Designed miniproteins, single chains, continued (5). Designs and how they scored, part 100

Each design is a single chain, and the fold is of that chain. pLDDT is the mean over its residues in the fold that is shown.

## One batch from the design tools (miniprotein)

Design m19473
Fold by ESMFold2-Fast:
Structure m19473 (fold): chain A 82 residues (1-82)
Amino acid sequence: MKKLEEAIKQGEILLKVRKILEEGLEEFRETGDASVLEKKIEEAKKYLEENSKDLSKEDKEKLEKKFNEMVEAYRKEVEERA
């Protein structure tokens, strides 16, 4: 059992999820359409779920919490920009 490999995988998932959300925020800034961010949030959620299937329940919950914190930050950015 390699705890380091699990930590690296979680970091990679979060980095990819953040990139997807940043793409959504950038497209929102160009179009003014908040539905673009919602589509990217759904895409990021699917990526997280598909890549976290082999993680423990605790690690998956931790990852989902971090994802939700990122989503809230991006939604707040959209609201402040609107």
Scores: mean pLDDT 78

Design m19474
Fold by ESMFold2-Fast:
Formats: structure tokens, sequence, C-alpha cells
Structure m19474 (fold): chain A 65 residues (1-65)
């Protein structure tokens, strides 16, 4: 599910694997609307204590690739 895939992104961020997180976000954007990805990423980041600034920087990098 999208919720499970988003949790994998957050776990990569928590491990410091920002490249892996960006690649996974980019893969999600191939099949899922960006608005749905952002909603679930923001919710999961908030629940796991990941700053919104980090989240948005990763999404911007994925959009450039």
Amino acid sequence: SLEEEVREVIELVKKGDFEGAIERIKALMETVPLSDILYHLQKAADEEGVPASVLYQLVLEALKR
C-alpha cells in the first residue's frame, strides 16, 4: 500500500539514506499523484518526528530527476 511504501521512505530518512529515500519517492511519482504522496509523507514524517523541511527538500530533489 502507499502507506507502507511511505513508511519505508521515512525509515530510509531516519537511517540517513537520503539517496535511497529520493529514489523511492521518484518511483512512487511514476504511479501515484504527487498530492497523495505529499499527504501520506507529511503524515508519516510528523508521526516519526522527521522535520517537514527535510521532507520537502527530498521531494524537490526527486522532482529534478
Scores: mean pLDDT 83

Design m19475
Fold by ESMFold2-Fast:
Structure m19475 (fold): chain A 95 residues (1-95)
Amino acid sequence: MIKVTLTAPATVAAGSTVTVTASWEGDESLKYKVKITYTSPSGGTILLAEKEGNSVTATLTNLQAGKTYTFTLKVINEKGEVVAEDSKTVTVVAA
């Protein structure tokens, strides 16, 4: 089974930058892609970063107080199939 790690803070201050890092453990010769997206109840799915290899880092700025942002890690094989995923929620608090 592919081990994945999605790193994001549980809370951030409004107007701050959040940094999200996605990684997976496995054979790098497989050349799988790592993709980070986020979703809003009103905005659908937005791509932040996609990279071939074992890790990718993305940033999102100007987060709004009182909102929760869900970040999703997907590991995609050479056929375009999702082989692993994880999600984390970030709650935005007043500064």
Scores: mean pLDDT 80

Design m19476
Fold by ESMFold2-Fast:
Structure m19476 (fold): chain A 61 residues (1-61)
Amino acid sequence: SEDAEKAAEVVEKLRNREPLTEEELKEGYLAARRAGDEGSATVLETALRDEFGLSREQLLG
């Protein structure tokens, strides 16, 4: 699915230490959740929390 591909792309960029914006990480996180990819969602949620100080509650609205 497009959501699974988007989540995988953002996770791969993160693993390669490529620059990622808060918006790109959020987009990847929401895509991972829609795809049911709990592993990618956890990785991206951790990055958003550690780099930008965002909680799960803030990400979900």
Scores: mean pLDDT 83

Design m19477
Fold by ESMFold2-Fast:
Structure m19477 (fold): chain A 59 residues (1-59)
Amino acid sequence: SLKENAIKLVEAMDLPEDEKRKYIEQIEKAKNDEEISRILMKAVNKLSFEDVDKAAAAV
């Protein structure tokens, strides 16, 4: 399901553990695919806004 894939993707991201938990909880509570996509985009954008070393782990 889209939720499981999104959670797995967030877990693979180079984010602090506390932030990963936040995004995972939001994804689990999301009822629409659009909301899941928005949460996922926020997590990805946070990585891309940080240093290149952290961005290299995000694809």
Scores: mean pLDDT 73

Design m19478
Fold by ESMFold2-Fast:
Structure m19478 (fold): chain A 130 residues (1-130)
Amino acid sequence: SSQIDNLANQASQLMDQFQSSMGQIVRILRTVPLSPEQQAALAELKALAVRISELIEMLKNGEAGPKAIDELIGLITQAQQTLKQLVRLAAANPAFSDEQKQQIEQLAQQAITTLNQMQSIYSQIRSMLR
C-alpha cells in the first residue's frame, strides 16, 4: 500500500541518518586504541547494521513478510543495546579526551533517537499486515 511504502521510505531515510551518526562515531573511535570489549561491541554493531539494511531492502522490494519485520524490530533493539554499551565503554576509556567523550555521547543519543523512530515505524507497518 502507499501508506506502507511511505512509512518504509521514512524508515530508510532514518537508517541513512543512523549510518551517518555511526560513521562519525567510528572516526572518533579510530583516533585511539580500543579495548577488546570496545572492538567486539563495534563489530557486533556493524554486523547488526548490515542485517538491518538487508531486511529494509527486502521490505522495499516487497519480499518482507511479518517474520522479517519482527526480526528487523528485534535487531533494532539489539543495535540500541550494543550502541549504549559502546558509549559506556568509550566513557570509561582514558585515551579519549572529555571533548571526544561528549561528542560520542551526543552522536550516540542522535543514533538511538533515530533507531527508536525506525522501531516505531516498523511496528506500525507490522500492525498493518494483520
Scores: mean pLDDT 88

Design m19479
Fold by ESMFold2-Fast:
Structure m19479 (fold): chain A 69 residues (1-69)
Amino acid sequence: MELTEAQRLAVEAFQRAVRELLDAGKPADKETFLEALDRAIEVLKASGHPHQDEAIALLREAKARIEAA
């Protein structure tokens, strides 16, 4: 399944943050996933990538949906 550049950036940043938190012994729960989203957003802000703003918007939308669930 093909992802857009922004979707790929968002997914890769989020997956990396989740892996780092789980490897550090955090449980696979809502709080850990929210922390992973915040970390991914900060990584993308520092990236300077042309599609970073779109990727950050995707992560912020995902965070809002998880918080509302």
Scores: mean pLDDT 81

Design m19480
Fold by ESMFold2-Fast:
Structure m19480 (fold): chain A 73 residues (1-73)
Amino acid sequence: SLEELAEELERLMREFMEIANEKNADPTQVAGLAISTVGVLFDLEHKLLSEEELTKRIEAEIERIREAIAKLK
């Protein structure tokens, strides 16, 4: 569901922020992911996009965060 995807996105973003802080990650990369994630969650909260487009955006953002976490480990 969209709710489960949003919860996973928020969980992964928290994990990413913790790892990024520990690893002294590039501030530009951290800011870029944070802005992108906030934008996706804003679109979801305000229902600015269709359910299909929201699902695609959340799934894409989850994948981006997973890749960023993997690169920091």
Scores: mean pLDDT 84

Design m19481
Fold by ESMFold2-Fast:
Structure m19481 (fold): chain A 99 residues (1-99)
Amino acid sequence: EKDKERNELLRKLHKEGKIDKELVYEMIKERYDVSDEVAELWAEAFVLSWKVAQKLKETNDKEIEEELKKLEEELLANKELSLEEKLKKLIEKLKELLE
C-alpha cells in the first residue's frame, strides 16, 4: 500500500522535475535488505544522478552524458568493489559533473 503511493509520488515528482532524497531512502530500505549506510549512499547517488539528468536536459551536454555512461559501465564490470565502494565512487563523479 505505502509502496504504491510512494512510487506514484516519486513518479509524479520526477515528471515535475523534482526529487525527494528522504522518499528514495525509505523506498530503498523497504525494497532492499541493505544497511542504513548503504541505503543513505544509494539515496544520495540517486538524487545526484537525477540532478545530472536535469543538467543534461537543460544544457544538452553530450560530454557529461558520455562520462556518466563510462563510469556506470566501469562500476558494473568491476566485481572486486563492494556496493558501498561503487556508490561512493559514483557519488564523487556525480558531484564533479555538477560542479
Scores: mean pLDDT 71

Design m19482
Fold by ESMFold2-Fast:
Parts: C-alpha cells; structure tokens; sequence
Structure m19482 (fold): chain A 89 residues (1-89)
C-alpha cells in the first residue's frame, strides 16, 4: 500500500514539475521577438526535457510500467513539438 502511494506521489510531483516548466517556457517564449533568443530558449528547454528523461529513468524502480510509459511519452511528445518549432525558425 505505501509503495503504491509513493509511486503515485512521485508521478504527481513529476507531472507538476513538467507542467510548471512548460508554463514558464510558454510565458517566456511568447515575450521573445528575436529568432536567435527564441532558438536559445527552445534549445535550453529541449536540454531540460532530456534531463527530465534521465530523472525519470532514476525513478523507474518506484513506478509501475504504465506510470513510467505515460511520463516518458509525455516528455517525448513535448520534445517533438520543441524540435518542430526549432525547424520552423
């Protein structure tokens, strides 16, 4: 029971972190007009998402397979969106 609760709390905190990072990125990105500053912010955010994947791997022993895959897919999808934005600049 406690192990399942720990996994759920870790997922919730990880999702909150991802959502906060996404919100901060979107707010900052919307203020930028210079393509070079936009590129730098996108590259910084992409590096942040790569670090999030590394942290997720460290948490894997405490997560169910379903929880791990859901978080991984969310990060990977966001990376694809960021990469597409970089290509359009």
Amino acid sequence: MEKERLGEELVERFLEMLEEDEKLFEEEFSKLKDPEEKRKLLEDYLRGLERALEELEKLRPYLTEEQYEELRERIERRREEVEELLEKL
Scores: mean pLDDT 83

Design m19483
Fold by ESMFold2-Fast:
Structure m19483 (fold): chain A 106 residues (1-106)
Amino acid sequence: METVETLRRSVERAKEALAKASKDIGRQVLLVTSHVGVLEIHYAVTKPFLSPEEYQEYLELLLETYRWAKAQIEAAVKAAGERSPLTEQALAYLEQRIADLQAELA
């Protein structure tokens, strides 16, 4: 079905846009968390219309996206040489969502 492919394309475009984003860590955290929030809304709206196979593929896409998001924030922290409550909270949120999605896939 078209839905998973459309979401995958959206994720790819968001990754490209974020790669060109400001080096400001706060802005990167905002862009990353906003993007995953949009995917969660799409998931909630489309879930009833997905086949079991599409649902599995969508969960895998979400998991990949959260892992990518965590890696981006970790890379930004390393490049900036700083940690803040904002980056710590963002990483904790992403780690929890990764755990939740891994449990859903099991």
Scores: mean pLDDT 73

Design m19484
Fold by ESMFold2-Fast:
Structure m19484 (fold): chain A 65 residues (1-65)
Amino acid sequence: SNASKAAALDTAAGIVLAASQTGDVSPEEAYRDAEALIEKVKALGYEPTPSVLARLEELRAQAEA
């Protein structure tokens, strides 16, 4: 279902953002990958979890510095 797909994409975005904090992925790569996943969630008509959006914005600030 679209709901299950959106939940899986949102979870994947959270994992990518977490991987950046452990140094497995650069902040710039993690931001791009997570943003792409979040856009897919929105395209399915669902809202990303607030904690994922908050972490994406924190990472955006780091990637643009």
Scores: mean pLDDT 81

Design m19485
Fold by ESMFold2-Fast:
Structure m19485 (fold): chain A 85 residues (1-85)
Amino acid sequence: YRQRVIAEAENYEKFQQIAVAAAEMGEELGVHSIRQLGELKIEATIVDDSKERVQEKARALVERFEKIGAKKVEVEPIEALEKLE
């Protein structure tokens, strides 16, 4: 299963704080990837065999980004990993 959490910052200073938090939580929670989508947007991708674990990790990321003061936090729908593309 896969789910993406996207955080948008008000300014570059807040973006740096969010990026650092995402990296730290990536190490703690085993986030699959973290990438910058735009000058003030960051995406964290969670992948796990358990749908419940993906949802728990996504929730933890959302809570952390909101506590830092992200302007917007968006959670994509959870997706099943396709074996055939």
Scores: mean pLDDT 76

Design m19486
Fold by ESMFold2-Fast:
Structure m19486 (fold): chain A 83 residues (1-83)
Amino acid sequence: GREEIEQLIEEFRRRLDYLIDEAALDPAARRREFAALVAELNRQLLELSLTKGVGLNAEELRELAELIARYERRLAARIAAEA
């Protein structure tokens, strides 16, 4: 249950790190791929909640939102550095 959610979030952290720091993409493509990854993470978390009854509580949802906000700031900084 909890370990599955933690593994999922950690996998998406690695994918977001790669996308922001290493992937050879133009700024528009990088923004699009970032949005797609965030949407896919949210979809998979919702699927776990609906199919397995495993969900994040209010505090964990807040922490996830703060994590995503930190990645959004990193993405903005990366794009600005390429301008």
Scores: mean pLDDT 83

Design m19487
Fold by ESMFold2-Fast:
Structure m19487 (fold): chain A 105 residues (1-105)
Amino acid sequence: SRLAAVEAQLRAIGAQTGLLPQVDQIIALARTDPVKAEDLAIELLREMARRGVPDELLWEFANLVGLLIILSHEDGDRETVLLTVALALRIIGEAEQLVLERRRA
């Protein structure tokens, strides 16, 4: 139920930003290839920032993708769980960097 709620919130952001196909791809990859999901999430964060998506929504998107990746692998082995946490932190770190860069411009 929590995973489904996160997916619904991500799709809502995708619809609001005109990036729904990219969000759907991230959702699919979060289950099968979390490293590729991270790469796409970072690319999508950069595109959102270029389009002028508000800071709060960049933060929400990054946190929701991180949570999606973690929840998609919560029954995995220890190494998989640690990897998903590291991927989530990298996505959140990218959102932080983009917000800081935007505020300097």
Scores: mean pLDDT 88

Design m19488
Fold by ESMFold2-Fast:
Structure m19488 (fold): chain A 61 residues (1-61)
Amino acid sequence: MPSVQELLEQIKQVLQQMVELGVITEEQAQKTLAQIEAAKPSAEEAQVLLGILQQELQELS
């Protein structure tokens, strides 16, 4: 399992992909990332959050 820092970077990349695809705005991506960062998730929690965001990307695409 990747570290929390690696998972947060992957979450950031997924949010950036969502912005590039036009499914969310840059402001929404920034807000979501800041909210996740403020929550200080564990590695397991960050992995779950990454999975949720990947599902959102699938649903919106």
Scores: mean pLDDT 78

Design m19489
Fold by ESMFold2-Fast:
Structure m19489 (fold): chain A 58 residues (1-58)
Amino acid sequence: MAAAREDRIRKAVALALNNPELSYAEVGRRVGLSQATVSRAVRRARREGLTGGDVAPA
C-alpha cells in the first residue's frame, strides 16, 4: 500500500498547510493517518518549501 500511503501523506500535508485552523489530529482522521505522521510530513514539507506560501499565521 505504498502508493496509497503516499497519497494520504500528500493530502494530509495539503490540508494542514491550506487549513491552518485544522489540528493535525483532525487532518490525520480525514486521511487515515496518525497525528504524528501528519505533523512530521507537514514539517518536512514546510522545510522543503513545497507549499510554503501558506505558512501558519499566529
Scores: mean pLDDT 72

Design m19490
Fold by ESMFold2-Fast:
Structure m19490 (fold): chain A 72 residues (1-72)
Amino acid sequence: SRAEELAEELVRAAREGDVETLVRIVESNDDETLKEILSHLTPEQRADVARLLARAGHLDLAARVGQAAMAL
């Protein structure tokens, strides 16, 4: 599925420290779709994405990831 493909890209980007790709994926998807994408990640992977975004100054996007993950 598209959500699974985006989840794989998100995990790879987090592993590589590719913040630009993390921003693009999170910003380009609504909260419902973001929840679906994050459902394919482990809790540790979700936390890593949020932490990387926060460290890069994208506090709004980090909060969106955290909220979506908590709703799973």
Scores: mean pLDDT 88

Design m19491
Fold by ESMFold2-Fast:
Structure m19491 (fold): chain A 66 residues (1-66)
Amino acid sequence: SDLEKAKEIAEEQAERLAEALKEFYPDGEVTVEVEIVGDKIHVKIVVGPLVLEFDIDVKSLLEGNG
């Protein structure tokens, strides 16, 4: 349940970030991938030439201290 909540939060945040970045690259393709990997959430956002890929600790997303 905690992993599912963290994934949902990460998906919402990644989608918002992708929308913001899309404003700077309107002709660019947008891809958002969010996956549970062990105790972390793996996020990959592609907007045109920009690629952002990082891991977020599940606890950081759930505790609201990040």
Scores: mean pLDDT 79

Design m19492
Fold by ESMFold2-Fast:
Structure m19492 (fold): chain A 100 residues (1-100)
Amino acid sequence: SKEEKKNEAVKKLKEIWDKYFPQIEAAIKAGDEEKVRQLAGKLMGEATKVIEEIKDYLTDEDISKIRKLIAEGVRAIVQDKDLEKAKEYFNKAIEIIKKA
């Protein structure tokens, strides 16, 4: 069902966050710019795959908003080193999936 696919996508995205957020935080704390960019890129790639799996169950408008929020979260990590701001963007993306 649409609800099962939404729940699966939310679960997968949360698993991606749980995997990468501690690693990104450690890299930011260490001042390792290359590692921050590499980890943010991996997070974005894995999140993009989840969004591709669910795109047929969401509107094009919702998919566009989700992609923009993920990109803003990655930008907050890479440019601003602000993982808390990134988490806000990523949580907004999850809320769009839940409400769709």
Scores: mean pLDDT 89

Design m19493
Fold by ESMFold2-Fast:
Formats: sequence, C-alpha cells, structure tokens
Structure m19493 (fold): chain A 92 residues (1-92)
Amino acid sequence: DRVEELRRRIDALLAEIDALIAELRRDFPDDEETRRVVLEAEIDRGLALIEVGVAELLEKRGIDPTPLLERALALAEAALARLRAHLARKRA
C-alpha cells in the first residue's frame, strides 16, 4: 500500500512538473533564467525516474523499494517547488 501510494504521488508530481515546464517554455522562451530553472528541474526529474526504475528492479527481486521511491518523491517535490517559485516570480 505504501509503495502504491508513493508511486501514485510520484506520477502526479511528474505530470505537474511536465505541465509547468511546458508552460514556462511557452510563456518565457527567451528567458535565460527560465532555461536554467527548467534544466535543473529536468535533471531532478531524470534522477527521480532513475530511482523509480531501480525501485522496480528491486521489487522484482523481493527487495523493499520504499527508500528509492521516497528519494524519487523528494527529487520530484524539489523540482516542482523550484518551478513553482520561478513561475510565481515571473508572474509578479
């Protein structure tokens, strides 16, 4: 149940990250700071996906994937917070 809950939360956050990246690229295409923030978020997103992939392999081997999924969640939350903060600043 905890594993399913973590996967659902990670999937939801990754979808929100993708939506915010698309929005920032659409609204601020020539802004250098936006390009840097988006790149940092894409790196954290990529690292979260690696943790999810390794967690799936561990699950197949009967090893608890929870620590890796919690790391993936933290990476996704960090990326989302960075994107939201930047968008708020640009729209102020």
Scores: mean pLDDT 89

Design m19494
Fold by ESMFold2-Fast:
Structure m19494 (fold): chain A 62 residues (1-62)
Amino acid sequence: SASDIQALQDRINALRQELAAVRAELAQETDPRKQAVLAARQTVLEGEIFFNERLLDRLRQQ
């Protein structure tokens, strides 16, 4: 539905904003352990964005 499409777009936009913040923090981080934690968070967010974008594509095809 249009409501489901809008909800997914809003979720993707929120995840992209969070990813941008994590990337900015990672770029400034000098502690290798903190870099590893931020890199792991980046990977999780990229995966969530990928999943939600695929779901959005499927809904738009219907």
Scores: mean pLDDT 89

Design m19495
Fold by ESMFold2-Fast:
Structure m19495 (fold): chain A 81 residues (1-81)
Amino acid sequence: SLEEQAEESARLLKEALKRIEELEKKGDSLSREELAELIGAKLTAIGEAFQLELLSKKQGVPLTEEQQEALEAAKKLLKLK
């Protein structure tokens, strides 16, 4: 179902956001492997945020408060201030 897709995308998004936060806290201490992981996690966050927004805005799937918070966190991260 579309609701199940939203749940799965939100879960993957939350995992990606957590990993990005952990890796960015290391800053100048990132290894080459950790830098690759950070890039991968950011790409996952972009894809899953896009999927959640599509499900909500174009397919009318009601997002839970937790799912909406994950989407907002991703949008804030993508703006990188």
Scores: mean pLDDT 81

Design m19496
Fold by ESMFold2-Fast:
Structure m19496 (fold): chain A 92 residues (1-92)
Amino acid sequence: SMNEKLKEMIREIYRKLAEGVSLEEALEEVLKKAEPEQQEKLKEFVKQLKEELEKLRANITEEDLAAMERERPSLSPDQQLWLDAVLEQLKR
């Protein structure tokens, strides 16, 4: 389905981000494979993720980071991928 294809593209963005690729580069690479309807949703997703990362950079403490890392094994695979992407991007 369209939603399943979009979810897989979002997972690909998270994988790239976890590997140290920038938000802008990850979006550009995934957009090359996306249909126009998917492109708009991916752009909105990345905009929201960028805003979330900026908020996290402003507010996150060392204790918060340690807590997130401790909870990683109890998270779903998709949540683990999100966390790995977020932690890598916070280093940039």
Scores: mean pLDDT 84

Design m19497
Fold by ESMFold2-Fast:
Structure m19497 (fold): chain A 55 residues (1-55)
Amino acid sequence: MKKYKDPLTGKEVTSGEEYEKVREEYAQKLAGPDATPEQKGDALQEELRRRVLEE
């Protein structure tokens, strides 16, 4: 398949823009709706570390 499945969210995306949007929505869910872009990035990094550790 030519669709990209994001390992962090489990969602299939067909473009880089969709990938960014899905990741940002997930980061906002992890860090909170009032989180800064830096806090969202940190939350995504922490979740990635957690997934790697628990896989």
Scores: mean pLDDT 70

Design m19498
Fold by ESMFold2-Fast:
Structure m19498 (fold): chain A 87 residues (1-87)
Amino acid sequence: SREERFLAIADEEADRVVTEKAKELGFSEKFIEWLRKYVRDLVRYSLRRWLKENPREITDEEARALARRLAQDAVDFLINVFKEIEK
């Protein structure tokens, strides 16, 4: 389905963003795996919500750009929260 296709795009972009950020910041493998799962869940939830609120034709390219932005925001938020806790 359209939703299944877009959720697959969301997972792909979430994994990409987490992998890029993990290489930059040198996180542990266990933390990277946790972050990947949590970011995927957040991006999937946010994308489903956005699609429900915006019942227009959207291209795979637009869905990918949106998913990447959502993933970047989620990763940056979680990293900032983690930095505050680790003091």
Scores: mean pLDDT 80

Design m19499
Fold by ESMFold2-Fast:
Structure m19499 (fold): chain A 63 residues (1-63)
Amino acid sequence: GPQREEEERILLLLKKAMEAAREKYPQAEEVTVEILDENRIKVTAIVDGKEYEEVYEKKELEK
């Protein structure tokens, strides 16, 4: 149903955001993902004990 399709879409977007952050920070010890709102996903990467934040818009990830 529509709820299943939305869940699959969200999981794909989270995966894309995490992959983009991993590519930007290949040395990251930890990568976490957080949904900020309907349009934005935040990814936090820890590199050498330092925290780096990236915010992705859903529209950019769906391309």
Scores: mean pLDDT 77

Design m19500
Fold by ESMFold2-Fast:
Structure m19500 (fold): chain A 65 residues (1-65)
Amino acid sequence: MHVQISMALQLEILLGLGLSRETAARNIAASFPGYTPEEALEIAEKYLEEARKLFPDAVADARAL
């Protein structure tokens, strides 16, 4: 499973809600046990473009997780 894509989708949604990169990273890390906020942010940013390409409806996809 592409946990990296799920992290990227959450980052996009949280940034869209007006959260800072660091606050979004902490929220993503809380959703994915075993990842630090720094690791989650790095992964999410790396896969952000791929996530947008695969899941244009990011809000609906995040609710399915």
Scores: mean pLDDT 73

Design m19501
Fold by ESMFold2-Fast:
Parts: sequence; structure tokens; C-alpha cells
Structure m19501 (fold): chain A 91 residues (1-91)
Amino acid sequence: GGWGYGAGGSALGGASSAALAGNEEAYEKGLEGAKLAREGGLKADPEKALEAAKEAGKAATEAGKAGTEGNKEKAGEGAEKAVEAAKKAAE
């Protein structure tokens, strides 16, 4: 697998944590970010994909932690950042 798979795994981990904390919106956005990171990893420039994958993984992890802490707003923000970082990997 490419760098998109690593970002996808991290995003799925963060999304799963958010879902466990009851934040379905953060979970859904995390899954979308994971899909975009995987697609970007298959198509993209390796360095651009790596940077975007790291950012997506970090944002998804922060979303998961915030969701576990009950901070739904911060979890949503982290999930949105993960999606935006994954879009950069796909470009």
C-alpha cells in the first residue's frame, strides 16, 4: 500500500474513536477523509501524498481524542481538517 493507506488507517482509527464517543458526524467525515487519502495515495506524487497523509492522520487522531473527551465541536473540526488534508493528497 501507499502513503494513502497509512493516512486511511489513522483516519479510520480516529473516526472509530469519535463514533465510540457518540460523534457520528466526526466518524462520517473521518471515513470520507480515509477514502480520499487512499485514492490520493494510489494516484499522487509520493511527497505530496506523504505530507497530506501525515496531516490527515494527525487531524483524525485529534478528532478521535476530542470525541472521547466529549468535545464534539473540536472532534468535528479535526474531522474536517482530515478531509481537507486528504483532498490535497488526491490532487
Scores: mean pLDDT 59

Design m19502
Fold by ESMFold2-Fast:
Structure m19502 (fold): chain A 86 residues (1-86)
Amino acid sequence: DEAAAQEALLEGTGRIQELLEKGLRIAEEKGDEEAKARLLEAAREADARLLEAIEALKAGKASAEEVRAVVDEVIERLERVVREAE
């Protein structure tokens, strides 16, 4: 279901933005340039993974479940990076 996958992507994108904003705020408060660099790297990796999932979905090569799995993996990775910045 393409609509379900698009909904998961929209919700996931919102969560990813929240995590990045939180992580960057924490890193700035601490003056931790390494944490900031790790967050920006994780953000770039997240963007690449999500783009691949969107392209596969548009090409009919990925299911909604597969797209949701990618979104969940990206969120989990960002949550770990944010926790490490704390």
Scores: mean pLDDT 80

Design m19503
Fold by ESMFold2-Fast:
Structure m19503 (fold): chain A 74 residues (1-74)
Amino acid sequence: SVEELLEEAQRYGLRAYLEAAARGDEATAARIRDVMEETGKRLKELEENGASDEEIKKVAEEGLRRIDELMAEA
């Protein structure tokens, strides 16, 4: 479900943030936090405007991809 995807995305992002912070990579941790905040804001706006599950899913998946890219660059 979309709810399960959103919960998984939030847990993944938080884990990535904590791992970056734990190793002292403050720059990567800050970038991950910014991606999570931006994605969360977009998802809230979509939900408030009655967006489709498909559109919500695409935004969540884009957020996850951006976090993966940041983790790979670290």
Scores: mean pLDDT 83

Design m19504
Fold by ESMFold2-Fast:
Structure m19504 (fold): chain A 62 residues (1-62)
Amino acid sequence: MAELEEKLKQAEQKWADMKRLAAEATQMKREGGSQEKTQQLANEAVQKSDEARQLRAEAKAL
């Protein structure tokens, strides 16, 4: 069951990373930053969200 706990902890970390990246993207857009960089941050946030959901699904399968 150590794998279950580890996957859930990793999912939690990915979720925290997603929130941070989403906040950075919002701030950059508000300050008139590069649309390209804003999109990259938003895409990274989506990636972290997907990774978190996948890790939770893998944990559930254990």
Scores: mean pLDDT 81

Design m19505
Fold by ESMFold2-Fast:
Structure m19505 (fold): chain A 94 residues (1-94)
Amino acid sequence: SFEDFVESLLPLAREIVSKFNGLDIGSANKLLEELIDKIEDFARENGLSGEELEKLADETLWPKLDEAIAKGDYLSGMVYGTLGGAMHVAAGRL
């Protein structure tokens, strides 16, 4: 499912956030491109349009991001924000 795919990306998204917070911008950018490529590949393999990917990302990630912000869990907020941004970029490549 799309939720299972999102769950599979969380470790990579957490690593990206960790690298940015540690000011390892070069590693963060390389991992971010890897994240975007994985999302694009998933969408192409599953026949998702950019519009369909955006809708699935919004429905899955917005509630998680909103909950994290409401709790003051800014690290989880950054993780879900990073995933949302990567989903948006990948959708634009479809």
Scores: mean pLDDT 87

Design m19506
Fold by ESMFold2-Fast:
Structure m19506 (fold): chain A 73 residues (1-73)
Amino acid sequence: MMEKEKKEVEILREILRSKVNNYKELAKKFGVSEEYVLELDVQVGIYHIQRALGIEPKLPEHVIEVIEEYEKE
């Protein structure tokens, strides 16, 4: 896993865990923009919409893996 992908996985875990999106705090914690955190949160939404429609999620593998890891808990 590349450093960028590892960082994205950690941000996604915080988004999934918190249920309250404080994008400013997450952006500051991980040294990224608020827009970048929002983009990752949008990818979580896309995953759930595609699954609800019976469509295989069309997202990067590391994003799918972290969401599915969280949902299996």
Scores: mean pLDDT 77

Design m19507
Fold by ESMFold2-Fast:
Structure m19507 (fold): chain A 79 residues (1-79)
Amino acid sequence: KEKKLKEAEEEYKKGLLEAIMYEATGGIYLMSGSAYKLAGDEKKAEEYYKKSEEYFKKGEEIKKETEEKYKKKLEEIEK
């Protein structure tokens, strides 16, 4: 039981780290888009905002999948 729990935790941590990296990248694009908007470059601002949205969306997907896999493994271990 204990070994399988640790393996599930390591997979969970890896998935969360990946999601965090996507969210962080999305944040960088969001900040860059805001900088372009402030500089009056609306076209680049929109491109960067769209990229930030894509990265945030991907981060949310990875986080959700990671949480669902972790819950399923915990249920199997507690069985």
Scores: mean pLDDT 83

Design m19508
Fold by ESMFold2-Fast:
Structure m19508 (fold): chain A 94 residues (1-94)
Amino acid sequence: MDEQLQREITDAFQRMIRSVAKLEGRNKKYDKKQQELLEKIAELRSKALRLHAEGRTEEARKIMELVKKAEEALEKGDYKKAEELIKKAEELAE
């Protein structure tokens, strides 16, 4: 089994927890688009963990790479790029 992929998925989960904690401190009028994209990222991470557990390691890895790029795009405020990367990850997760 790929121990490195397991660590990468675990690190992504820890980043998700940090992102949620930051959002909890924000006003309810926060950017709705950013919240929707972060929720989709969380769902994709959960699905990648499930795919990895099922032995579909390469698919899980590709989804996690797209999720990481989507998070980087969101941090830069590039919502269009983040949305496109999320859509690609969702297509792989089907």
Scores: mean pLDDT 74

